# Designs tried in a protein design run: designed miniproteins, single chains, continued (3). Part 99

Each design is a single chain, and the fold is of that chain. pLDDT is the mean over its residues in the fold that is shown.

## One batch from the design tools (miniprotein)

Design m11438
Fold by ESMFold2-Fast:
Order: structure tokens, then C-alpha cells, then sequence
Structure m11438 (fold): chain A 62 residues (1-62)
């Protein structure tokens, strides 16, 4: 699912950030499309490397 894609990217880039994982699950639940999720991550100031890792995982999930 979309939450799993975000959590897998977080495990790769931020393995110890439990609070970040909760925030990412919330973003995935509040946004229906992959594009909306990616736009929200960019708005919140996540790195391009992290956003690209999320994009690749979402494309494989969808």
C-alpha cells in the first residue's frame, strides 16, 4: 500500500525516526493520489533524494 511505500523509504533514509514514520502514515492516509503525497512531501521540505525514493516505491505499488 501507499503507507508501506513511504515507510520503506523512511527505513532506508531515516531508520530510527519513529515520529517521522507516524507522520508519513498520516500523509498517506490524508492524500488519495501519489502526486498529492509527493507534493505534500515537497511542501514539508523533504529532500529530493527521499521524494524520489518514495516516488519509485509508489510506482511499483500502483
Amino acid sequence: GKSDALLEAADEHYPDAVGLKRQLVKIAKEHESNEEILAELERLGFSKEFINAVRERLEKAG
Scores: mean pLDDT 79

Design m11439
Fold by ESMFold2-Fast:
Structure m11439 (fold): chain A 63 residues (1-63)
Amino acid sequence: APEPNELIVKGYEYALENLPKDAKQTKSAEPLFSAKTSADPYVLALHNGAPREVLEEAKKYFS
């Protein structure tokens, strides 16, 4: 099982993958890791060492 920090970063990885997709549809979030976990996923990811790009994309996705 991955650590809680990795779990948060994983969520952002999945989120950013949906963002760059743009898709022919609107920016839709899937019910998959879209429930901001660990209280502050954005802050947690930043502290975990997540790249700024991921933080920006993830923030929009979780919004």
Scores: mean pLDDT 47

Design m11440
Fold by ESMFold2-Fast:
Structure m11440 (fold): chain A 105 residues (1-105)
Amino acid sequence: HMSVREKLRKKMEEQFKKAEEAIKAGDVDTARKHLQQFAFTVWQAVMLAEPFATPEEKEELRKLFDELQEHLVRAYDALRAGNYEQALEHLKRAKELADKILDKI
C-alpha cells in the first residue's frame, strides 16, 4: 500500500490534471470543482503535518497554503476572463506550492 503522502500526491495530481483539462476546454464550472478539490487535498496534507510541526514550520505551511489558494483564485479569475494561458500558469504555480507542502509530510 502507498504511504499517506503518496496517496495525497496521487489525489493532488489527479485533481491538477482534471482542472488543467477543464481550463483548456473553457469549462468554468468543472474547473471550479477540481480547483476546490485540489485545494482540499492540499489542506488535508497541511492538517496532517501541522500538529507535529514547530511554530516556525506551522507558519511556513500556512504561508505556502495561503499563496497556493491565491494562485487558484487567480487561475479561476483568468479562466472566467478567457485568459486560458494565464489560468494554466497560476494552476502550475499552485502545484509547485502543493509539492512543497507534501514534501513536509
Scores: mean pLDDT 88

Design m11441
Fold by ESMFold2-Fast:
Structure m11441 (fold): chain A 95 residues (1-95)
Amino acid sequence: SSMIEQLEKEAEEALEELERLAGEAMARDPSASGAVSQGLQLVSQGLKNPEKAMELTEQAAALIAEAVSPEMAARITEAARRLTELHLQAVKAKE
């Protein structure tokens, strides 16, 4: 399906943006690397478990927000939510 292919492409682009923002945050404050890496792992786990995807994304957002600036936390949180929403749309479209 061209719709599923477009959603998967947009999800891949959202993942690339999330990884870029996470890398920027870790470069700005290396002490945040542990929390940011754990947050990315929670997002990754959510992509493998659609029923818990948003719950895990919100847990990741909370963890990252404790470690990075409010500005970076907002940008990373938005990117992570976008990725999870696009992934869930692709999963639903395959049903």
Scores: mean pLDDT 86

Design m11442
Fold by ESMFold2-Fast:
Structure m11442 (fold): chain A 65 residues (1-65)
Amino acid sequence: MQKAVSLATAAELEMIAAGHRAEVKVDGDTITVTVENLSEKGRETLERVKKLAEDEGFKFEFVEK
C-alpha cells in the first residue's frame, strides 16, 4: 500500500461522504482533486484532506469544474 494512493482514496471517499463526486489523481508527489458544484461542506472537506496530504509530505491541488 502506497501512502499517496491511500490518501487519494481517503480524499475521494470523504468528498463522496460530503455529497460530492470527486475525481482524484496522483501525479508524483501531487494529489489533485477535481469537483463539480462545490458546497460549503465540500470546501471544509477539501481543507481537511489537504492538511492530511500536506502532513504526509504531498502537494495538494484543487480544480473546480
Scores: mean pLDDT 76

Design m11443
Fold by ESMFold2-Fast:
Structure m11443 (fold): chain A 88 residues (1-88)
Amino acid sequence: GVSTINQLINGLNDLKNKVKEGASSSEIINGLRQLLEEAKSKNVSSDIIDLLTFGVSLLEDLEEEGLLTNETAINILDTLIEKLKTQK
């Protein structure tokens, strides 16, 4: 079966595709929040929960400052994917 980490990586890649398709900042932030809640429900390590929590906070801070572009959102999601791959 697919591991929980692979499910989270797939969710982040789906979220990147939504950014490329023109999804709103709120849709992207809510999508990452949903992945964070999935991670919590599946008892993933605290390091992974902290990583996703940091990602949510960073996207929210950038949106508040008017700095959340599609390119920036994709770069943050790519960074989260890379870090998740190292947590296996």
Scores: mean pLDDT 86

Design m11444
Fold by ESMFold2-Fast:
Structure m11444 (fold): chain A 68 residues (1-68)
Amino acid sequence: SINELLREGGDKLKSLGDEFDKQGKYEEAARNYDKASELYKQVGDDDKAAEAQKKGEEARKKAEEKKK
């Protein structure tokens, strides 16, 4: 189903965000977490959407700290 495909897409984007975060590529990590959050919202997985959104916010804070 489309919901299954969107859920898998969200999981893959979250995993990609985690990999960019580990590499110190925080801006790329944040973008992937945002996309994961949107896909989770589309399938009604509000808990995973909120988790991905929080990880995106944390990645953005790390990106700004790195510039200081």
Scores: mean pLDDT 86

Design m11445
Fold by ESMFold2-Fast:
Formats: structure tokens, sequence, C-alpha cells
Structure m11445 (fold): chain A 100 residues (1-100)
């Protein structure tokens, strides 16, 4: 499906934008950027740690592309592919604005 491919591309783009050091994984600082972008306020250290604990399936302390995808799949569960694409595009826009 073109929409499924678009959603996957948007998730990869979001991960790439958040990956400020180019490591291929998201650190706690990069996840703080993500949470700030989507909530409109700076998260607490406890909120960041809770997100890492929930999303980090291998206990590495960082979030891979696969783990970010799994987290977003859960967060957007029940949404249409069109709605998922719109939400992901908005998240990307907010992250870009925060990085500007």
Amino acid sequence: SELEARVEELIAELHRLLDQDGSGVLSAEELRLFLTAITGHEPSDEEVAALIAKADKDGSGVISLAELKAMLDTLLEGESLEAKAVVLELMIERVRALLA
C-alpha cells in the first residue's frame, strides 16, 4: 500500500530528525526533544525515563528505529493510515520548528 509505505517513510524521517548525533539510535536527550515537540512543554526526567523503559525492549537505554515504530504503532492504534500520516507529518513539523 502506498499509504503504508508513506507511514513507514515518515517514521524513518522522524527518527532521522531526532537522531541529532547520527548514531542510528535515540538518546534520552533526543527523546526529550520529541516529547517537547508533541506535548508543547519540556518533559521531566521521570517522563523521559518512563518512555525509554516502555519503548526500550532490549534494555540498551536508547531507542532504535524498530522500537520507535513499535511505540508509534501503539500510540496511533486504531487510526486510519491517512490519519497516521497526518499526525506523523505534524510531529515532524514540530520537531523541525524546535530545531530551527
Scores: mean pLDDT 79

Design m11446
Fold by ESMFold2-Fast:
Structure m11446 (fold): chain A 98 residues (1-98)
Amino acid sequence: GVLEEVERFLREALERLEALAQEAERLKAAGAPREEIAEVLREMARLHEEAAEWLEEKLPELDPESQERARELAEQYRLGARAALAEAERVLNGIEPE
């Protein structure tokens, strides 16, 4: 059903985001060019936005309680996208992480 489709999508999105986060840390540890690190962080932001958009498209197919949880999760993904973009800008500007 729709809930199984949502759970599968979220699991796959999380796995891809975790892999990109690990790649960003690997590149940082290896002293890779800032633009390469920023590219991975921008890809993370794109996946966060895609996850939020997909959840919002599924809202009409969910019951009211599940709709509320999906909206909260979509907002969390959008916050994650903004955080990833902010980190990409920080990396490009040569600012060390706090």
Scores: mean pLDDT 84

Design m11447
Fold by ESMFold2-Fast:
Parts: C-alpha cells; structure tokens; sequence
Structure m11447 (fold): chain A 100 residues (1-100)
C-alpha cells in the first residue's frame, strides 16, 4: 500500500495538510525562514478555517531541536487528532514517510 493510497482514505483537507507538512520537512534545508513563513501564509489562505492548526503544525516543523522524523510524527499526529483519523492509519502513514 503506497503513501498516496493511505492518504486517499483521509478527508481531502487532512490529505493536503499532511502532504504540505511532508514537503516542508523534505525541503527544510532548501528554504529560507522567509520562504517558510510565506508557505504558511499561502496554506492559511487555502485553509482559513484551519489557521490555528496550521500555526501549530508550523511551530513543530520550524523547531530546530526536533529531528525530521520527530517533526513528521508530531505534525501528522496533530492533524490526525483534529480530523479524528484512526491510529492504525496514522501509524501506516508515519511508517511510509520513514521509508522515504
């Protein structure tokens, strides 16, 4: 089962937030702090009802004390709690991200 197939089982907003979090983690060393803030503001425009959640996710993603794996686990769990995603599906998503 691919990461894309696992994500397709989730609400569309949750899928997009998880994809954005994964992309930001993968590109973290390539983006300036200004580019990261701009990405956050664009995401808030696409998901205005989730503005607070997006701020919490970005706080995790911008935490220089956390490893890439810890950022992925914490951000995905936070999205999962908001959208009430089953733990089994979240664990499969996290494992697929670790494999990449």
Amino acid sequence: ETLSELLSKLPEKAQELIRNAINLIKMADELSDEEKELAKEYLKKDFPDESELIDEIYKILLDKSLSQEEKAIKSIKLIGEKYKIPKEILEKIIEKIKEE
Scores: mean pLDDT 79

Design m11448
Fold by ESMFold2-Fast:
Structure m11448 (fold): chain A 94 residues (1-94)
Amino acid sequence: MNMTLEDVASGLALAAIYEALGFYHAAGSARNGAFSNLVDVLGLSWSQANDIYSSLLPLAEEKVKKVHENPSVDNYEQALKELTEEAKRLIEEV
């Protein structure tokens, strides 16, 4: 009974959103948790986890930039949801 792929992906997406927003301390904490789950629960290497996160960052930056054009809680939640789906896809392609 492991964490779901969605739970792991959402944590990784949240870390990327925090980093794109400039909340580097929160991003580091969330990233460490997500990486531990990718490695310990899903069996990825730390290198694979870092490659996924590095691929996710420019997508997070683009989504945060779009939200800044029309800021709302709903738009941030939509950006997180979309980025979670991208993270799921990247994890499954390893």
Scores: mean pLDDT 81

Design m11449
Fold by ESMFold2-Fast:
Structure m11449 (fold): chain A 94 residues (1-94)
Amino acid sequence: VPSIEELKAAIEELIAETERILEEAIAYAKSKGDEKTVAQLEKAREQVRAIFAEIRAQVEANADDLAALRALYLETRGLAQLVRREVEKLKAEI
């Protein structure tokens, strides 16, 4: 089982990677002049940021709870996978 510090680092890395994927997708849609896809991605970015803020708050609230941090890691990973799939679907429409 990963350590508490490894789980915290993995959660932050997943958050950073997911935010980068969204920013790159928004930049790409802007470069293509696809205003509809830009609006959809910006809305998704705001929703994802809100969920990640709640995940970070739960990480701090459960800083020494290995089982809770593992559950938060799996939740963050699931959200990251969902965002990647939705970004790829939207990019295919550009």
Scores: mean pLDDT 86

Design m11450
Fold by ESMFold2-Fast:
Structure m11450 (fold): chain A 72 residues (1-72)
Amino acid sequence: SLLVALRARLVELGADLAFADRVVAQVEAGLATSPLPAVLLGLGVTARGATDAEILASLGPHDLAALRAALA
């Protein structure tokens, strides 16, 4: 599942479970009307990769920092 993989990647990058769940909820809501790269752009993250799996694997500490700022 994309959302399970996103949650796992955020925790791997140092997010606590509560914050990871907040990001997952925002992404899930956005995916109802937009593809993953557009949802991430709305949260201050520039997606890198051709597939959802590549985009999630490319997420790094700077992307986590952008998500923290977006959801502050």
Scores: mean pLDDT 88

Design m11451
Fold by ESMFold2-Fast:
Structure m11451 (fold): chain A 111 residues (1-111)
Amino acid sequence: MKEKIYNSLSESQQKLVEEDEKLAERARKMPKEEQDKEIEKLKKKVSDPKASTKEIYESAIRGSIIAKAQGKMEEIDEIGEILAEKARNAPTMDEEISYTLSLMGVSAEKI
């Protein structure tokens, strides 16, 4: 994250950024096979019709962080596409908003 943006965040938001950085560091140290399995697990959670919007958001962000740590930008694009399809097919406005916010979070990981 850009230092100027980090310094403008609340203490709780700064802790989330630190947790994301720790996850990325752990992902870089994981064997490639284990990293690939973790991404697949998170992609399955994002695609799970029984998962809550919160679980989908958390899984999408974590999957994107791991994929970015591996240099697999195409995996971030796939997660984004799944979220975009969920938003388009959302039965309620609240679900559409939640999936759209998740997509924005995933897109931010590309920066």
Scores: mean pLDDT 72

Design m11452
Fold by ESMFold2-Fast:
Structure m11452 (fold): chain A 63 residues (1-63)
Amino acid sequence: KEEEIKKLTNEIKKLKEEYDALERQAVLHVHQTGQVDQALLDEIKRIRTKIEELNKKIETLKS
């Protein structure tokens, strides 16, 4: 139970780092081109969804 929570927590940490990096790239792209990169936004949404799924799984394990 605790080992599984630790594994999921580490996975979320990795995904958050990835999310932050992509968000910085998206902001930089707008600054450089004045346009939104839709592919970057789609990737950010995918990572956010994965983080939400993992958080929900942790909540289930804690309950």
Scores: mean pLDDT 81

Design m11453
Fold by ESMFold2-Fast:
Structure m11453 (fold): chain A 82 residues (1-82)
Amino acid sequence: MEEEKFINELKEKIKEFVEKEGLGEAELELMLYILDKIIELLGAKSLSKEEFFKLIKEILDEIRENGYNKEEVDKLVEEKLK
């Protein structure tokens, strides 16, 4: 299915980014969580691969500055999607 392939390609791109930047398993799990939340709210067809990846990176950067908090992640995802 085209949607499943698209999501898998995004997950692979996230894993490659985590390895390239020397990030850990916690950052990988957080980025995958952010991806799942965006898909839940907008659907996989709502953004390009580049737009998804950019948005996930922006949210990750803000969380890394403020700390890893699930409530903050949920609020940041919702705010970025306005």
Scores: mean pLDDT 77

Design m11454
Fold by ESMFold2-Fast:
Structure m11454 (fold): chain A 84 residues (1-84)
Amino acid sequence: SAATQAAIAAINAVMAAAQAKVADIVANKSSLSPQQYKDKLKAVMKDTIAKLQDILAKITDPALKANVQAGIDSLQADLAALEA
């Protein structure tokens, strides 16, 4: 459906933006303290999770909903590991 295609496009845009931000942080790692590096990565992950949750709330397709939820769960686990 058009709604499903729009949701997939939105997910791809969010993930592409997140990857670009992470790449920029990694490229600048030598100029950052370990704490600054971690804080910047955590900020990108938190923002990405929030945006994916907003998209998830609008999805009606069960398979896409399950896949997006699994992606959010994985990111939340990675974020928790960074906070440990």
Scores: mean pLDDT 88

Design m11455
Fold by ESMFold2-Fast:
Structure m11455 (fold): chain A 79 residues (1-79)
Amino acid sequence: SIQELLQEIVKQLKENLDSENFPLMAESALGLVEALVKAQPDNKLLQEFYELLKKAVEALKKGDMEEVRKLLEEMEKLA
């Protein structure tokens, strides 16, 4: 299901937060979720998750790891 996929995405991002590959993983997750939003434009869960993930990637680009952790927690609660 979409919900199980979103749960797995958050789990993988949280588990790899300290990995050198985290930025690549976060950008890849963003691209995947964007594609899902385009495939299911009426899915509110996907829209909300995508908005949080975009904010997390923006925070990551600014080096704000505290905001990244907070947004991942919000995504986990949403999924």
Scores: mean pLDDT 88

Design m11456
Fold by ESMFold2-Fast:
Structure m11456 (fold): chain A 65 residues (1-65)
Amino acid sequence: EEEALAAAGARGEAARKTVFDNIDKVAPDLTDEEKTQLIVDAGEAGARSLDEILEFIKKKVEERK
């Protein structure tokens, strides 16, 4: 059970790193804290996939410019 949870956590960290890398390509001027906040906001808005999270972040970055 703990081993399975650790494996799920590792997959989550890899996915998070992929999201961060993709955000850096779209908005490299964002801090890690801002990236984390936008990911949280996207999740609260119902984003469930990496693509939905990235689209949400792109729109938010554009709206704040």
Scores: mean pLDDT 69

Design m11457
Fold by ESMFold2-Fast:
Structure m11457 (fold): chain A 120 residues (1-120)
Amino acid sequence: MTPFERALELARKAVESKDPEEQIKLLKEITDVLREAYPELQEAVDLLNKAIDLLEKAMKSTDPEEAIKLINEAFELFQKAYDVALEKVPEEDRERVLEILNLIFEAMKKIAQKVLDKLK
């Protein structure tokens, strides 16, 4: 299994999971796979890890305003990671990286929605 295939499998599992704690663990595993396999993605992966850490903090927050701020900051960091990844990834790997990033975004949106629903 290639690192891209492993990251893609983990990303699909993160989207399908109903447990936000499992989704966070899977997202962290994706960033570990990408960091080890693709040095050119290191900056994008570091930004993704920061975004995931902010979502994990939002999940643990009891303050709705704090949770919303953390979620917004996480998605801003995700957008920066996305832009950096597109600039640094070889053209031949671009479609695979975009598929993984789009699945990470979908999983992050599902986590954020559950955090917001819990705080209503």
Scores: mean pLDDT 86

Design m11458
Fold by ESMFold2-Fast:
Structure m11458 (fold): chain A 68 residues (1-68)
Amino acid sequence: LKQLMDFAEKAVEEGNTRQAANYLIGAGVAASELGKSKQLLELAKRVEEGTIDEAKEAVEEARKILEE
């Protein structure tokens, strides 16, 4: 999970919000056993559809959800 989150953050920094969203989808699938997949998939949609600043906030929120 940490590696996927690191990849998502890097993709947003590079302006590649679609790739960042794909990494969050992967993290959501991997986190399905934790009951957090729905939240991560919703954040992935926000990353793909939003501005770069909104994508940065969504990735940070996803990281906090996974650490809870």
Scores: mean pLDDT 77

Design m11459
Fold by ESMFold2-Fast:
Structure m11459 (fold): chain A 70 residues (1-70)
Amino acid sequence: KPVVVIDFDGQKAADKLFEIKGSGVVLGAETAKRRLPELIAAGKNVAVQARDKAEAEEIEKLAREAGAEV
């Protein structure tokens, strides 16, 4: 099951994802909103750096809807 790591509290989402999976795609939140469904359908792990909690929650919903684990 693809994993999505989302960070908004000033930590780096990519570093967390690479610790867990060793690889993945790194996106900003705006790009993630457009590309996340296709990447999850392709079985990719994704790290998303959000600017605030509300943006992080929006991306989390999209990721779960696309079939990813958050």
Scores: mean pLDDT 74

Design m11460
Fold by ESMFold2-Fast:
Structure m11460 (fold): chain A 106 residues (1-106)
Amino acid sequence: SAEEYRKKAEEYEKKARDIAAKLGPGSTMADFEKAVDYYIKAAEYFKKALELTENPSEEEVERARQYALDLKSLAIFYENLGMTDKAERYKKLADELEKLVEEKGT
């Protein structure tokens, strides 16, 4: 259900934020990747929830915009590292979220 997907998105976003809050000068690329992996899962579940939601709230639409913006930034970051498959995956997810915002946003 949309509610189940929203709860999963919130859970994974919290996991990503908790890891990101601990990132600092001593952090490795693997530490960053772990935070990103949870954030991507959050965005994927949020997209699934939004697909099942006929009339999303303004807050849900704004969250979709924020996910899309962050995913585009991550795609550029990974493209600059030569990680083209990750960059394309994140661009695609961002584009799908932007399309849902255009279709369902006010």
Scores: mean pLDDT 86

Design m11461
Fold by ESMFold2-Fast:
Structure m11461 (fold): chain A 116 residues (1-116)
Amino acid sequence: MKEITVKPVTPDTTHHIIVILGEVSDELLEKIKEKVQEYLSQNITPIIIQVGERSEELEKLFPNTIHVNSVDEALEEIRRLKEEFPLAEFSATLYSNVSEEEQKEVAERLAEILSE
């Protein structure tokens, strides 16, 4: 899977959103474990949103993983999170195996909602 920084971590970041678009491989699962540990060590709360196919292994490791069927549903979950945590400063990363053009479009849509 390809990694795109949707919104970078800053000193003010309180929450980091990890969006997964596509299948969760064992390699991606290990990378997510590493990244979650890194964010927690910085006192940043990780939030995982999986788009499309459910991963039982991801759910087992991260029971609070949010599952959605589409990118539009992921955008609505991000809006909900912003309403639930109005004082939070969000950063975000996109993991996907879609085309570079589709990945850029999704990343731009995610960045736009995070800037609202």
Scores: mean pLDDT 85

Design m11462
Fold by ESMFold2-Fast:
Structure m11462 (fold): chain A 106 residues (1-106)
Amino acid sequence: ADIDARIAELKKEQSEVEKRIKELQTRIENGDTSAIPELEIERLKLEALKKAISLYEQARNDPDPQKRAELIAEADKILDEANTVISLMEAIRKLQEKRKAEEEKK
């Protein structure tokens, strides 16, 4: 069943994200402020994963094929929207690094 496999995959990703959050929090506590943007990205991933897992678990337990499809579509939309925001955050970070490098050449 594809739903059970997908739930297992999402729960594995959740565990990995939670480990990264703990590592990033430790870096910030030790004065590494460069970890703050990375922590925000990982927190966004965790929120999206938790919501998607909940919707997939609801879909797994719903006997209505139409309702199941709607719940899966909502979960996938949440993950896609989170990935879009993450991509934008990474693009902004790269732009800031490029601007800093250009200022050092003046």
Scores: mean pLDDT 84

Design m11463
Fold by ESMFold2-Fast:
Structure m11463 (fold): chain A 65 residues (1-65)
Amino acid sequence: SSSGIQRMRSRYSDDQLRQMIQDFQQQRRRYQRQLSRATDVRRQVGYQIRIIGYDIDIDHYQSYL
């Protein structure tokens, strides 16, 4: 919402928001590498869930920029 964007912008600078996004992107890449090496279904599903979680976080924080 516009109200939510205004609150985030008052709490965090653009640089702080970009740093948080970069941290999420780094963790996402780590899990993508783990997924590519995983041979068992249980680990594959676990890594996919974490990747989706970071995609949501990245989109959410990018919406404030």
Scores: mean pLDDT 81

Design m11464
Fold by ESMFold2-Fast:
Order: structure tokens, then C-alpha cells, then sequence
Structure m11464 (fold): chain A 104 residues (1-104)
């Protein structure tokens, strides 16, 4: 199942890039829409929670698909890969929110 592992890694990488692009487009707009009503600190806290929940839900769907299609050894390798890519997206989101905090 080496070919299946590589295909899942590709899908995980594509999902990471898609999430990063969606964050770039949506986060600043949400801050601008919410700022007249609530403090920036509360908006940033809400966004962090939404991002963490979205990442968890997205990668749990991959985990379910992986369990159906791969043996336990290959599942373990992809679990580590998913954790790494999830953390990379989280780091990206934290940097994006920090830069937006400086702007406002």
C-alpha cells in the first residue's frame, strides 16, 4: 500500500494548502465585520477556536478514510504525517492572527 500512502499524503498536503488559502481570504474579512461590535481580543479568541475545531474535524475525516483503506502500520505513518501538517496549519494561522493584530 505504499502507493495508497503517497496518495493520502498528497491529499493531506492539498488540504493544508486549501485551508491556508481559505484562512487568508476569510479571517481578515471576519475581523473587519466583527470589530464594530466586539473587541479585537474576543474576535481573535473566537477565530482560534473555530480554526482548531475546523482542523480537528477535517483531519478526523481523513483518519476515518485512512482506517477503511490502509493496514495499521500505514495508518500509524499517516497519523504522524497528519499531526505534522495540522501543526503547520496551526502555526500559519497563529502567525496570520498575530500580523492582523498588529494591523488593528
Amino acid sequence: SKDKVEKFKQKIDETKENIKNLLKESVEKRIEERLPSIPLEEILSELKEIIEKTLEETYELFKEEIKKNLNPEDQAKLDEYIKKKKEEVKEFAEKLLEELKKKY
Scores: mean pLDDT 81

Design m11465
Fold by ESMFold2-Fast:
Structure m11465 (fold): chain A 73 residues (1-73)
Amino acid sequence: SEAEEVAEFLRENNFSKEALEELAKKYNYDIEKLRELREKLRELARQDPARYEEAYLVVGQLIKELEENNGKL
């Protein structure tokens, strides 16, 4: 799934700021789409927290940053 691919991408890049900026760009800074991604990651983290919890938390932080800065990082 897209959420599984995103979690793997983030893990392979050690949840770096650059990886998060690339993720935001790929989603065109669309907060609603990132929220949909976060909800899918939440369900994955519920089933396998060791694999998906960090991606879920980090995407949540990205959304918060975009909301606080009017869609900018």
Scores: mean pLDDT 87

Design m11466
Fold by ESMFold2-Fast:
Structure m11466 (fold): chain A 94 residues (1-94)
Amino acid sequence: SAEAEAVKKEAVKLLEEVKKLFPEHASQIDALIERLKAVDLADPAALLAELEKIGMFIAHIMLEHKAPQELQDKLLSRMKAILDRAEALRRQAE
C-alpha cells in the first residue's frame, strides 16, 4: 500500500493546485479530497473509481473555463499518470 498512499498523496496535491487555479470550485474540490482520504487503500478498484471521478471533474473545469491548452495538457497529463498508476495497482490485486 506504499504505492497506493503515494498515488493518493499525488492526487490530493493535484486537487490542491486545481483549487488555487479555480477557487470558485473550492467546495467541490474539498469534497473530492475528503472522499479520496476516506478511500480504503486495500481496495484498489475503489481508489481507481474515485480517481476516475476526479479526472472527469478536472477535465470538465478545464473545458468550462476555456483553460489555455498548455494548462490543460499539464493538468490532464498529471491526472493520466495518476490514473495509470492506480490501474497498475488494481491489476496487481487481481
Scores: mean pLDDT 87

Design m11467
Fold by ESMFold2-Fast:
Structure m11467 (fold): chain A 90 residues (1-90)
Amino acid sequence: SSEQQQKTQQITKIAQERLPDAVVRQGKSHHVLQVPDPSKLTPELLRDLGKIAPVLIVDEDGNLLATVQPGISLKQAQRIVDEIKRKSKS
């Protein structure tokens, strides 16, 4: 539990540097990053989150936008960000 709490704190710190309105929630084996404004997501952010733990990216309503796999590449993160931004334009 302390290891998961440390990971939650690390994810929260990284996320809040780029997305001050984002909220991090702890799951059993993953974390959930709630992003009210998906247009602010960057591939560098997703890459850095992937260095810590699996992270599910959700919108303000809790809809799944993407899953960040452990060790995700910057190229994979860019594809995810581009797809999220494309879908969130409405």
Scores: mean pLDDT 81

Design m11468
Fold by ESMFold2-Fast:
Structure m11468 (fold): chain A 82 residues (1-82)
Amino acid sequence: KKELYQEAIELLKKAREDPENRDEYFDRAIELVKELQKYDPETAQKLLELVEQARNDYKKGYKKRADFLIDQAIELLEKLLK
């Protein structure tokens, strides 16, 4: 569903921009990506790996790497909207 892809994109952008609420945005984005497994399990698995790696990289202070991984996840979701 296009609404799930769009909401996931918005949550990932917020996780990138708002460090204070980042964990909440990641938790919500991960739940939406898991819901996407019903429709596209291969893409959902790739998205889950990117999002979980980005979350871990933020915790380790690897901000530029985490930002890059989020940008890759957003790009995949945007391709699904087209």
Scores: mean pLDDT 83

Design m11469
Fold by ESMFold2-Fast:
Structure m11469 (fold): chain A 84 residues (1-84)
Amino acid sequence: MERVLTLSVLVGVEDIVNAVIKTSPISEAEKAAFLARLNAIIRKTRAAAGITDAEYATVRRILQTTHSVPAMAAALAARRAAAA
C-alpha cells in the first residue's frame, strides 16, 4: 500500500504543480526554480519508497498521455459517464 499511496501522491502533486505552472504568468526563472524543487522532492520520495523508474514512468506516461491528447475531452466525458 505504501508504494501505491506514494505513486498516487507524487503523480497527483506533479500534475497539480504542472497545471499551476502552465497557467501562471510567472517568470521563466521562477518556473525553473519551482520545477527544480518539485523534481528534487519527487526524486527523494521515490528513493525513500523504493519506487523504480519503470513504475513511475508507466503511471506518469498514462496520465500525461490522457491529459495531453487532443481527445482529452472525450476521455473525460467517458470517465464522467462511468462515474454517473
Scores: mean pLDDT 63

Design m11470
Fold by ESMFold2-Fast:
Structure m11470 (fold): chain A 79 residues (1-79)
Amino acid sequence: APATEEQREALKKAHDYANEGQKAYQEKNYEEALRHYELALQYLQQAKSSLSDDTYNSVSQGLQQKIEELKEKIKKEKE
């Protein structure tokens, strides 16, 4: 089925937030990077039905991996 306008906007926001997360990560702003990747995952989930299962699973797993990595980095920085 064709994606709705809302699903297309959600997918765009997922990409935009993932890019902002990557920039924050490169600047070593791990808490900001975490917030952006969590938002990227949220918007990706809203766009799930506009993606193939393989694409959704691959991208969502990648975002989850980055989120867990950032949580560990933030934990170590505070200890």
Scores: mean pLDDT 83

